Designed miniproteins, single chains, continued (5). Designs and how they scored, part 30

Each design is a single chain, and the fold is of that chain. pLDDT is the mean over its residues in the fold that is shown.

## One batch from the design tools (miniprotein)

Design m17016
Fold by ESMFold2-Fast:
Structure m17016 (fold): chain A 68 residues (1-68)
Amino acid sequence: MPKKFKVKPIDENNVEVEAPEPATLVLPDGTKIKLEGKTVLSVLDLINGKVIFKDGTELPGITAAELV
């Protein structure tokens, strides 16, 4: 199963993330952001967060990203 999501830059501070399967972005403060389809995130949240996939696989946000 794909463990990466597509990331498209919108501006200097924001990116559009397209998740191939439902996943959750967990920020260092414990905030959880649901990733399902297309979601707009700040670049800082993507860099500092970790992505937890439906099957329990965890990847750093920047490592899970695939530029489109």
Scores: mean pLDDT 73

Design m17017
Fold by ESMFold2-Fast:
Structure m17017 (fold): chain A 91 residues (1-91)
Amino acid sequence: MDMATLRAWLERRWPGAEKRARELLEKAEALGKIQPLDEEKRELLIRGLALAIIGEELQRLLDADPDNEPVREVLEEVAEEIRKIAEELEK
């Protein structure tokens, strides 16, 4: 998969991942598994969860084709962005 095709795939997948992340957070809040967050931290956590969902899908693509360098590169970018979000949430 070339980088342009992968970026187009990510753009198509992102709205669904973000919606699922929001639903997962709302369910966790309803079950008392997560303490109430301010809106900025809540949106940051939703972004992190959406990136984790995309990361799992990218890992499955990489497992099917381990030599797919564009997928590996984007997966590394996703992991680094999740790390930055986690650091910001701890502030």
Scores: mean pLDDT 83

Design m17018
Fold by ESMFold2-Fast:
Structure m17018 (fold): chain A 97 residues (1-97)
Amino acid sequence: LAEEAGVSEETIEKARELNKKYKTGLTDEQIAELVRLAKETGIPLEALIGPAASLVKKGFSPEEAFRIVKEAVERAKTVDTLNGKIAEIIRTVKELS
């Protein structure tokens, strides 16, 4: 529980740093959800946050960008390789945008 709390604090801090770096307009809660999805799937967080930032720059709302990336992660869950999961996210984001 103390170790789990420590990991959660690190996760929140990482989310805040990435939100500042990429200026996505996503909430800290939305970034934290992407961190949890990255941990669950093994996909690097940068492979989730990068596409979300690109969608926002393209004119999508932060809510729409977040929804598209979540859909991409769900499709990537059935892909066996890490590189394949990343490719599926990029493909799905382009398809939906």
Scores: mean pLDDT 74

Design m17019
Fold by ESMFold2-Fast:
Structure m17019 (fold): chain A 79 residues (1-79)
Amino acid sequence: SLVEQAERLYEEAERAYEEGDYKRASELWIRAGQLLTFAGEYERAIELLREGIEKLKDLPEAKRLEAALKTTESMKKIS
């Protein structure tokens, strides 16, 4: 399922972050959030993206997660 795929991508994102691969971590977090958003799991997607933003807050990669978060929040409002 989309949720199961998102959970696996989230696990990969956490590993990439721990390994210092912040670009890969951000890409995986964004993909996981997008899959949760597409599945209608808006609150889970928001929580996941906010976690990534906090962990990457001093890095350019955080801006990409912030953009993904804004998209998810907009979709939640119209759903």
Scores: mean pLDDT 86

Design m17020
Fold by ESMFold2-Fast:
Structure m17020 (fold): chain A 58 residues (1-58)
Amino acid sequence: NAQKEAERHLKRAEELLAKGDVAGAVSHAGNAIILDPNRETAERVARLLGPAVPVAQE
């Protein structure tokens, strides 16, 4: 059921971003990747956090 837990964390991250809690959103999005580390989850996290998390220069 790691997929359900990851989805729950992604929903929380979306809610926290809407409220301006970027730190909380990053924490929940990170947990989602840990629980369900696949390309789709990673892409969803990148889409949610893209403007808030700087991309590495390499």
Scores: mean pLDDT 73

Design m17021
Fold by ESMFold2-Fast:
Structure m17021 (fold): chain A 77 residues (1-77)
Amino acid sequence: EELKKKIIETRNEAKQLSVDEIRARIDEIYEEALKNKDDVEKLGEYASIASVLASVANDPEVGEKALEIIQLYKEKL
């Protein structure tokens, strides 16, 4: 429930951001993921948010960071 709401809010917010702003945000999420790399629940949340940002930005650098975050999550399953 809460994660679904966060995904919708993130998508709506990201549509109003520039690509540079989305790059800054995904870099921040990547750093948070590294700090919480042993917390599967947190990694799942970060992976979901990163996927939304990558979908909105359609930018290769954002896409690459999103894949790295998703990989961190998959390795802990």
Scores: mean pLDDT 82

Design m17022
Fold by ESMFold2-Fast:
Structure m17022 (fold): chain A 71 residues (1-71)
Amino acid sequence: SVAEAAAAGYALALKAGWDEAMARSMGGAAAGKAAYDAGASPVEAARAGAAAGEAFGGTVDRTRPAAAPPG
C-alpha cells in the first residue's frame, strides 16, 4: 500500500542515518513511485512524483513536536 511504502522508505532512511526531514521526503517519493508503478502510467508517475516531491520535501509535519521529553 501507499502508506506502507511511505513508512518503509522513511524507516530505511532513518536506519541509514539520514535526518527526519530527509527521511520523510524519501518516504513520500517512494510511496508515490510505488503507487504509480503499480497502477499509473510512467508519464503520470513522473508528473505526480515531481509535484509530490516538491510539496512533500518542503512540507512541515504538524505531528512533529517542537520539543521531545527526555527518555
Scores: mean pLDDT 59

Design m17023
Fold by ESMFold2-Fast:
Structure m17023 (fold): chain A 116 residues (1-116)
Amino acid sequence: SVEELLAELERELEEARRALEEGDRKKAIEHTKRALELAGQLVDDPATPTRDVVKALLGVSDAVADLLEDPEKKSKLIARSVGLALRIMAEDDPARAREIAREMLELMREAVEEAE
């Protein structure tokens, strides 16, 4: 269910944050990747409300940004993520909103690969 996916995503994001606090960068990346996969499942489920899609994607974006050591790359990722989130929220066509959400997922996937 959407509720189960959201709970699992929030748990993976919490584990990623905890791993970074403990200095375990590799574990933080692994949990962030799992959260990204769960966010993809939420985006592909038409039953997921737009607000929950945006919440999931912004949560993953914050986790990915925390993995970036370059302040300029971090700031650019945050700015692009917020811009895409606002476009999702402003989009009246659910199909187009999902297309923008997939663009945001791809942005975060590329940033995670650069963090490895």
Scores: mean pLDDT 88

Design m17024
Fold by ESMFold2-Fast:
Structure m17024 (fold): chain A 65 residues (1-65)
Amino acid sequence: MKEALKLAEEVARELSLAPVAVEVEELSDNEIKITLTTARGKVLTVTLRKENGEWKVVDLEVRDA
């Protein structure tokens, strides 16, 4: 969980998006969806999956809030 959240925040930083709200949805023990609402009115959705004991970003979506 904590590692997955850190990865989502790193993705937001790489995209120059400043998150002002974070929502975490655990889809399973090995899959998490993190939604970050940004100061620019964009919503970043990051889907992460645990592979070989490590969290990986498997999907990325940016949309208007």
Scores: mean pLDDT 77

Design m17025
Fold by ESMFold2-Fast:
Structure m17025 (fold): chain A 92 residues (1-92)
Amino acid sequence: ESATATLSDGSVATVTGSGTTVTVTVSNLPANAATVSVGAVASDGTQGNATAPASNPTVTVSGLALGRVSVGVTVLYTDGSSGTASATIDLT
């Protein structure tokens, strides 16, 4: 399954699921983006998080449970501000 979420800066987070793993890629990041952080929470309470630099903004979170997962994406900017987006995906 896949889902998309748009951040306030116009960046698009694409969330894909495979087995117990979620991969998030953020496209159209502005030049002042510094890092991308992803948190995932499965319906059974299993949690995972990972970070990537904005220069290579693909984040993988593994070890989740099958079923519904809530995914939060946070972009940190060089001025200390942040943008957020969220999506849900079903892992099968």
Scores: mean pLDDT 80

Design m17026
Fold by ESMFold2-Fast:
Structure m17026 (fold): chain A 57 residues (1-57)
Amino acid sequence: GKGLEAARAARGAGAAAGAAEAGKDHSTPQQVRDAALEGGADETGVEAAEKSAARLH
């Protein structure tokens, strides 16, 4: 339904926000996590952002 699609979009946006934060030279794992959460990611989205950050560094 529309609610499920909105939830998926919010999780994707949160993961993208976390990945963008991870691209900064001074980002810590905590900052990546905080950015993902502020973007609407759940715990799974936060973990995805952290793993993305690890691949970039």
Scores: mean pLDDT 66

Design m17027
Fold by ESMFold2-Fast:
Structure m17027 (fold): chain A 64 residues (1-64)
Amino acid sequence: AMDAETLAIAAIVYAAAGKVDLAIKSLLELKRLGEQDLVEKVVSYIKKELSPSVYEQIKKALDA
């Protein structure tokens, strides 16, 4: 399995590339590892620095 840092970086890179499904998969794996604080930091970064639209899609998937 990927480590938490690699998954966080992957989520940011996928979100920046518009690959929302892959960003969601990386964030769900972070949640599975118990890294909820890191998930929140990555999601906040995506919202503020990358794309509010991508953030909304990610939030819907994580809240489901």
Scores: mean pLDDT 82

Design m17028
Fold by ESMFold2-Fast:
Structure m17028 (fold): chain A 87 residues (1-87)
Amino acid sequence: MSIEVTRIDENRLEAEAEGMKVRAELSEEGVLRLELEAYFPEGNLKVRIRLVYDRENNLLEAEVEYLGGVTEEQKKIIEEALKELLA
């Protein structure tokens, strides 16, 4: 799996792997915003996950947006992965 990482500036970073994109933005107050996007093989956006962490690495916000064609089985897999990430 190849990962392409692009730094936009000191506070913003984008990373792309096959079927996934990650965007990270760090605020002046040390709040980290992460946006994860997963894509179908055809290139259509499948799911978007937004996470916000404070400077102490406490999770402040978690949001999941399901976009067309995501099955209930896939939603459960995503929810379990998020539970593991947030534990």
Scores: mean pLDDT 69

Design m17029
Fold by ESMFold2-Fast:
Structure m17029 (fold): chain A 87 residues (1-87)
Amino acid sequence: MEEALEEAARRVAETMGLSLEDARRIVERAVEILEATPGEEGIEKAVEAVKEMLRELGFKASDEELRTLSSIIVNIVLETLEEARRR
């Protein structure tokens, strides 16, 4: 699990041009939400939380653009966790 979180953080950092520290915080928050709330509701909550974190980091994009970026980040997290749990 620790290795999966680190890999997700690296992918997010590279994709978004964020520091590894900021990417790690975003990934940890997304995972916390996804583990607490299963299914589509959890994904929606993770997307909203990550969107607000991007805004706090100074991303001055529209709400729609931030939601798109947040969805990409949450997808990276989900794919990385699924790879770690496959089989």
Scores: mean pLDDT 82

Design m17030
Fold by ESMFold2-Fast:
Structure m17030 (fold): chain A 78 residues (1-78)
Amino acid sequence: SHLDQLKQARKEGDLEKAEEILNQLLEELKKDDPLNASILEGLKAISLGIAKITGDVDFALDQLIKLAEQALTLLEEK
């Protein structure tokens, strides 16, 4: 499941895997909810931008996981 993959990415500190999962969920969300998908993509860009400025990779990882969980919730509300 996507939740199990997100838990593993967090445990391993794998930002690339968390971003991959989020991107997959956002592509699915765009088909039915393009506005919320665009908002989550904007929040992803901001979170990654903050990490680049601050060097806080854990912050970016935590934010991407939260955004992925939010995208899953929106996909399940159908």
Scores: mean pLDDT 84

Design m17031
Fold by ESMFold2-Fast:
Structure m17031 (fold): chain A 102 residues (1-102)
Amino acid sequence: SERDKILKVEMENGVLEVAIAVIKTLYNKGKISKEEAKELLIEHFKKTAENIKPYDEELAKLLEEKIKELEKLPDEEALKKAQEVSDELAEKIAKKRAELDS
């Protein structure tokens, strides 16, 4: 059902948000380099895109396009942009949930 599909997307987004928070905390504490932080963020975005693709191909494609942009940015700019991508993804998921529940 559409409700089962969006629940799977929401669960995968939750995992991504936790991963981003952990990676940023490690970077801010000087435990990992900015290069390592960028690589880890891109890895988790790629996993999320693959995991949500069977449930929402449009959101997966959007995320794949944003990942290509992140890969081309300098490390510092990619770290800042990664949060913006995460926030945009969460907003789009929330809008889809609201439309389904209306």
Scores: mean pLDDT 89

Design m17032
Fold by ESMFold2-Fast:
Structure m17032 (fold): chain A 96 residues (1-96)
Amino acid sequence: SSLDQQRQVMLETAIRRALEEGASREQAEFAARTFLDSYERIRKEKPTSNHTLLLSRALEITRRRLQKELGLSPSEAALLAGAAMGGFLEGRSQVL
């Protein structure tokens, strides 16, 4: 579907941005998927939340999970989480 295609573009752009920051494929995919999943989950749980607050919460969840589950340093986790968010937003602007 067109919605599945839009979601795929956002995911692929998030992965590409993380790879450009020096992430491995596994790290980039984890960051991108974690950000997108967190974004969608928070939106579902709190549909009245503004977009900036939703992005901020998804970013924080992604940063924490990169540290806890992949053992990245705080600076590496912040960099990759930020790259995933930036790529998500770039992809979203292309399809919405």
Scores: mean pLDDT 87

Design m17033
Fold by ESMFold2-Fast:
Structure m17033 (fold): chain A 89 residues (1-89)
Amino acid sequence: SELKERVLKKFKEVLEEEFKLIKSSAKSEEEAKEKQKKFLEELFKIIEEMEKNNLESVSDPRGQPILLAMKQAGIEEVKKLLEEFKKKL
């Protein structure tokens, strides 16, 4: 569906921009990778919370865009995208 593809594309762009910002603010490539890994680990924890409550709520405000993406594009699609980013590290 067009909405699903658009939502996933926007979410991917948000992840790419965050990775870029982390890299630009880091003092070394090693620090950048460690911070990017921590960022992804935090997102996976937010996703786990949302899965446990069937996407009804998220306590972390940073989780609201993720919750919307999971509801509109699908849980497995969002997880797959995050796993692709994790594999780049």
Scores: mean pLDDT 80

Design m17034
Fold by ESMFold2-Fast:
Order: structure tokens, then sequence, then C-alpha cells
Structure m17034 (fold): chain A 91 residues (1-91)
């Protein structure tokens, strides 16, 4: 359900950030895409926060593909904060 999906999204966002810190852009993009899938599953319960999180994840993927790892990490951290806010609203 939404809570479990948002927890999985946080796990994948964390893995994406760690991959970027290690310079593994391919792994980071894969984890960001997985986080995006899990975030979408919560859309019916928290549509506004899902929309904000997806925008940040998309920005992170674009930055990572452009080689701007610092900007990619910034956007992933913002996405994680939004997902944590969504969890707090559901708990």
Amino acid sequence: KAIENLKKAIEHLGKAIEALKAGDVEAAIKHAEEAKKYVREAESEVPELVGKALKEIDAAIKAAKAGDLEKAIEHLRKAAAIVKDALDKLL
C-alpha cells in the first residue's frame, strides 16, 4: 500500500544518492527510476506530494545524465524529504 511503497521509494532514493557519491551514474539512474515507480503508486493518497517528488526525481535524472552529480544529489535529497513528508501525512 502507499506507506510501504513510499518506504521503498526512500530506500531507492538513498541508494541513488550513494551511487552518485561513488560516481556510478548508471546505478544511480536505475535506483531513481525505481523510486519514481514506487512514488507513483501513492498518487491516489497524496497526489500533490507525489507530483512534487516526481518533479525532483526527473530533475535529478536529467542532472545525472548531464554529469552534474552535485545537482543530481541535491534533487534526490529534496525528493527524499518530500517522500518523508508524505509518509508523515499517512502515519
Scores: mean pLDDT 87

Design m17035
Fold by ESMFold2-Fast:
Structure m17035 (fold): chain A 79 residues (1-79)
Amino acid sequence: DDDVQALGQRLLDALTPVIDETKKKMQEAADKGDVEKAKKIMEEGQKKVSELATQVGGSPEDVENARESVKDKLKEALK
């Protein structure tokens, strides 16, 4: 239990700054009408999330959930 909670906390702590930074940069690009740059930033952010989740020792399910969360948040901004 403690190990699972520790991994979850490390994963959250590692991913939150990357998600926030990616969303911020993507929104800035989208506000300028640069949709292609926003998409590229989104893809790079998703790759960073996957790399950090793997590095922290997140489960495959945690990695997938993190990717989907990032994708959903970023896609909502691009609608």
Scores: mean pLDDT 69

Design m17036
Fold by ESMFold2-Fast:
Parts: C-alpha cells; sequence; structure tokens
Structure m17036 (fold): chain A 66 residues (1-66)
C-alpha cells in the first residue's frame, strides 16, 4: 500500500486529525479483514489517549502489512 493510499484512508476515517477506537476498528475490519479482537489489540498498541493520529495510523498500517 502506498503512502498516498494510507493518507486517503486516514482522511476518510479521521475527525479533526485523529481516529477514535470505533472508526479505527471498523476500518481494520472492512479494509484488512481483521476480527474485532485483532483490531482492538492493534488500536490499544498504537493509540494515545484513546485516539490515533496520522503518524501512529501509518505505523499501524505498515506493521499489519509486514
Amino acid sequence: MSDAQIRAIFDQYSVDGVIDRQRFVAMLQTRFGLSDDQARRIFDRYSVDGRIDYDRFAAAVRDIQA
């Protein structure tokens, strides 16, 4: 996945430059086919104060694809 594709996905799901848990979990299930448990574990690993900014989002997506 290209950096431009990661940015486009982030912009689709983000509000005020961050993604909350509900949107992040839904995105991982829809786009990556992850289970609710898998998506929640990834959110907990990368989130700060219950939210994910772009840099953390990009790192999470790259880690999933490794």
Scores: mean pLDDT 83

Design m17037
Fold by ESMFold2-Fast:
Structure m17037 (fold): chain A 83 residues (1-83)
Amino acid sequence: GVQTLEVTAETVEEGFKRALELVEANGEVRLEIVSDSRQVAADTTMRLLDLASEAGLAVSFKYSGGTVTITARYSQKKREALA
């Protein structure tokens, strides 16, 4: 199944490193951004999107009930390069 990792502003770098390991193992990972502040959640989301872009991951995100969930996977181009 797809693994879900909780990420805070304090753990974004460590959480992203673990997410890359799960993408390599399973092809996909979900990141759930946990914050009591909409601004901190937005800033953490933008940082994760930057890291995902640098790593060549395709991402989609959903905002529901104050929680941001990011699903990350290899981009189509990177999947073709690894095949």
Scores: mean pLDDT 78

Design m17038
Fold by ESMFold2-Fast:
Structure m17038 (fold): chain A 80 residues (1-80)
Amino acid sequence: SNEEKIKKTEELVKEIIPKVVEKARELLEQGASKEEVMKAVEEMIDEFEKANPDLSESSKTAVRGRVMAAVERVIREFEA
């Protein structure tokens, strides 16, 4: 059902976002550019999708959108 898909997507978002935010902060602290941070995040999303092959395309899009929004917020808030 759509409700089960939403629930699964939220559970996966809660798992991936802290890991991606931590990686983004580490890279920014090391002097990485926004482009380098975004590339590393895309690679993490790709690996996460490979680890969760039962995800629908709509769920993958939703997870990616939520992750990217969180990373962009971290980049904007980072005093570099």
Scores: mean pLDDT 81

Design m17039
Fold by ESMFold2-Fast:
Structure m17039 (fold): chain A 90 residues (1-90)
Amino acid sequence: SEEQKQLEAAIAHLEQLIAQLRAVAAQLRPQLPETAARMEAILARIEALVAQVRANIYTDIDAALATMREIEGLLRELGRLLREALEKLA
């Protein structure tokens, strides 16, 4: 379905974003080790949830969508941490 196709595209985008944010966390670690550790923990959780979406996308679309909402919440938390880190380094 279109909804399943959109979720697959969203997951592919998330995997690219996770890779980029991991690189950012690594760059932040020398100056902001606690922020870097928190980012890495959230990124690990997002990766686990991405695997759950992949498992459910063709068998339980409602579960996949619920998991995507959890990922959105974690991405918002990452955004807050990244913004705080950038402000501290300015």
Scores: mean pLDDT 87

Design m17040
Fold by ESMFold2-Fast:
Structure m17040 (fold): chain A 97 residues (1-97)
Amino acid sequence: MELLLQIEQEALEELAPEAEAARARVAANGDPELAFAEQARLTLRFIDIVLEKLRKELETTTDPELIAELEKVIELLEQRRAEIERAMAERVPLTPT
């Protein structure tokens, strides 16, 4: 869906300055715990922005097929959000080092 790509692009553009600031903080500090926390925080923020935009589209959309697709994407993003929150709580590495 073109709508999903547009929303994701807008979310990435909105987060770009915050992501750069986070990278600068991590580079200056050198703390791997801070690096993990900043990355997880940025990912959750991205998901939250996308979810908010998708829910707003759902409120104005009258096409049943588009409504069904938006609801599925929202569910997938909420599942990913929960997984990242769990990883943060358990401090589990998201990739083998």
Scores: mean pLDDT 78

Design m17041
Fold by ESMFold2-Fast:
Structure m17041 (fold): chain A 68 residues (1-68)
Amino acid sequence: MAASSEQIEEMFNIAEEMQALVNKYKTPEHKALWEEASEVFEKFKAGELSAEEALKRLRELLDKAKEI
């Protein structure tokens, strides 16, 4: 569960940006991507994913959300 302050800050920034997209567009697709991101956060907290693996997945989900 070791993560740098910079990695934790990036995770919070991705969470905030994805929540903003869900609130702005209110589509089922944005909600589904946020649910996937929430699962990634929970797996990271459980120690099932490294900070690098979690960030890679979160960046991909955010990019998909921006394209909708």
Scores: mean pLDDT 82

Design m17042
Fold by ESMFold2-Fast:
Structure m17042 (fold): chain A 89 residues (1-89)
Amino acid sequence: RKRLTLHVTGEVGGAEIDVDVELVLGPDEPLGPALKEALSKVLPVKDVVITPPVTAGEARVGDVLTARVTLEDGREGTLTVTVTGVEDV
């Protein structure tokens, strides 16, 4: 398994986001669904699409990804996702 630490910043639906997120995933698991679950704790998130699409095993410290977020009410936003930690667990 991989433990990933992500720094997530930007705005969605008028809400400013600046949070650290920790994900624990298998190396073949995509980040998008796990980031959606994590962000759903603070926002009413319907969908998250990460570009470029990456798995936990492909992620490296210093990677900067784009997350396009759709809220349950249809509002959209773009978040910057910076990989700040990668650890084998």
Scores: mean pLDDT 82

Design m17043
Fold by ESMFold2-Fast:
Structure m17043 (fold): chain A 94 residues (1-94)
Amino acid sequence: DIEEVLEAGDLLEEGLRAYKEGRYEEAVRLYEELLRRHPTSPFRLQALANLAEALAKLGRLEEALEVARELAELAPDLSAARALLEEMERLLAE
């Protein structure tokens, strides 16, 4: 349990670093790795939110919308999840 949580946390942290440095393709890869290897981690919702943002930065708007929709379905009471979905819908409609 603890080793799995630590590994998922490391992937999230490295993904955030990549995103802040403008390395959006690497950020996507790291968040997708987190979600694939640690699908039930406590960082799942944050990784989905960060993945959608990184995909949007790359212009991969349809994928960003799909990820934001998944997050909203998993966390329907989380206002941030709904706000992210609405942002992705707006970007795709532009």
Scores: mean pLDDT 87

Design m17044
Fold by ESMFold2-Fast:
Structure m17044 (fold): chain A 74 residues (1-74)
Amino acid sequence: MHLERAREHLERGREAARRGDLESARRHANEALRYAGQAVLDHPDDEEVRREAEEISREARELLREAGLSPLTE
């Protein structure tokens, strides 16, 4: 469920950014990063999960950068 939650938050963040709601976009992007990290912790030996989580994290960080915001997690 963590990867699914991460993807859901990433999509909601993109929707918020499209509407110009940068505060909501930031919150959703940070939630996507948090859930992606949890997925890796739950499945440390699953390369597929790690690759998917890294992709979501990359897209979330890109969303934050494009919105002129800093990520809360490193």
Scores: mean pLDDT 78

Design m17045
Fold by ESMFold2-Fast:
Structure m17045 (fold): chain A 77 residues (1-77)
Amino acid sequence: MEEKREKGRELLEEGLKKYKEGDYEGALKKFEESAKLLPEDDPAHRAALLLAGTSARKLGDEEKAEEYFKQAMASPT
């Protein structure tokens, strides 16, 4: 669990860098990988889903964005 949490957080940071640079496709991939590695009880998991949704929306993929936002709302705090 701990190694997956650390890798998930690294991917979250990499995604944020890409998002800030305007690489929304690259950011989305990093946030999706981050969410897969982070357990649902980790606040970073919800953050990764919200950022994946925002990145998908920036790419014009409204349906994918809505799915990630719904998943984020279902995540435990």
Scores: mean pLDDT 80

Design m17046
Fold by ESMFold2-Fast:
Structure m17046 (fold): chain A 103 residues (1-103)
Amino acid sequence: SAAKKKIEELKEEIIKIIEENKEDLELVEKEMLPLMEEVREIVEKNPELRPLAEEQLIEVHAKIQEALEELDLEKIAELTGLPVEEVRKALEERREAIEKAKA
């Protein structure tokens, strides 16, 4: 369907934003939010696509995790204002949550 194809296109666009802007977390968040909102509106009009959208959101979160893990932990700590050790723990907990969601 056209709606299903649009959700898939939005996922690919979000992943591209993440891959092209790995070192600019603020830009990634700003550019992703309107695309995620479009997915939400499509799902509201097409509730049968909710499981697909949820699966694709897991893929987006996994891609963000990969990008974050490629960054220096000290740089993430500086951008977030969190201690390096807290950043490391948060990334590990986020990885475990993504793996559970995929299962």
Scores: mean pLDDT 79

Design m17047
Fold by ESMFold2-Fast:
Structure m17047 (fold): chain A 81 residues (1-81)
Amino acid sequence: MSNEEKLKELEKRLKEILEELKKKNPDLSASQVEALEIWRKHVLKEAEEALKAGEEVDIEKLTEAARKSMEELAKSLQARE
């Protein structure tokens, strides 16, 4: 898989995680959803920079780590409101 294919697959999976979290947590405010979206974009940029540096990016492992981090963030955001 090319670096471009890896980044596209990661972006797709991260977007799916965000949509799942929005469905599972319908009470998330617009600002809380925006925080999750910012975190999603940050993960994608980190992966892009790692690939540019010649580092190995395991899409499955990174996707599972991202899912856990986003679920934790969503719970933390809900606990504040």
Scores: mean pLDDT 78

Design m17048
Fold by ESMFold2-Fast:
Structure m17048 (fold): chain A 83 residues (1-83)
Amino acid sequence: MTLEEIEKEREEALKLLEEGGTKKEDIEKLRKEKSTLEALAIYAIENNKEELAEKIIEVAPSEELKEIVKEFVEAKKKVLEKE
């Protein structure tokens, strides 16, 4: 995978986050940090936007990314169920 392909996938995911109501300052921070699709999907879950995380996975679908997102969603649910 080329740097150009990685950059395009990141911009697609950032666009999905922006369309989902993420603040421009947070989008700029994530872009500057060169956040991975994994990090962007986790960010969506942390902000209660699970549907958006699913759309981010579809930008570059992989079993690894799906499993990481599932584990993070499950961990968040356990915390919320407890308190």
Scores: mean pLDDT 75

Design m17049
Fold by ESMFold2-Fast:
Structure m17049 (fold): chain A 51 residues (1-51)
Amino acid sequence: MHPGVLLLRGMALTLRIWTDAAAKLDPYWAELGRKAYQMYEDMAKELEEKY
């Protein structure tokens, strides 16, 4: 597995954990954070498909 995939997946996981915690305080973070960590997951998948 490409080293970049591990980094992107790690960032997505960290962002998801933070987003879940923040969303319980403010629902706004549920939508914003979901889009952010989904972006990193999509980048990791694209990197795996190409390399």
Scores: mean pLDDT 75

Design m17050
Fold by ESMFold2-Fast:
Structure m17050 (fold): chain A 89 residues (1-89)
Amino acid sequence: ELEELRRLAEEAARKLIERAEELAKYLDEETARRLLETTRRAAEEAIRYVEALAAGDEAAVAEYAARLARLEAEARELAAPAVEKKLAE
């Protein structure tokens, strides 16, 4: 179960990064770099979160959940103009 959950989390992380790369095409260079970095960090924290859940480490779960929520909020704000531009094309 842990190995399968980790594999699914890694696959989801890869797809999130690919989507961010596509959206980055609609952003200026600086914002694109920030989006990609934030998304990559969020993907890494999501994998750690799943591993902590499987291990029953409640303290780690809380820590990674908080970090993930912050990074997801930042990525959403950075990506919003790109989503609007892509939909407008």
Scores: mean pLDDT 80

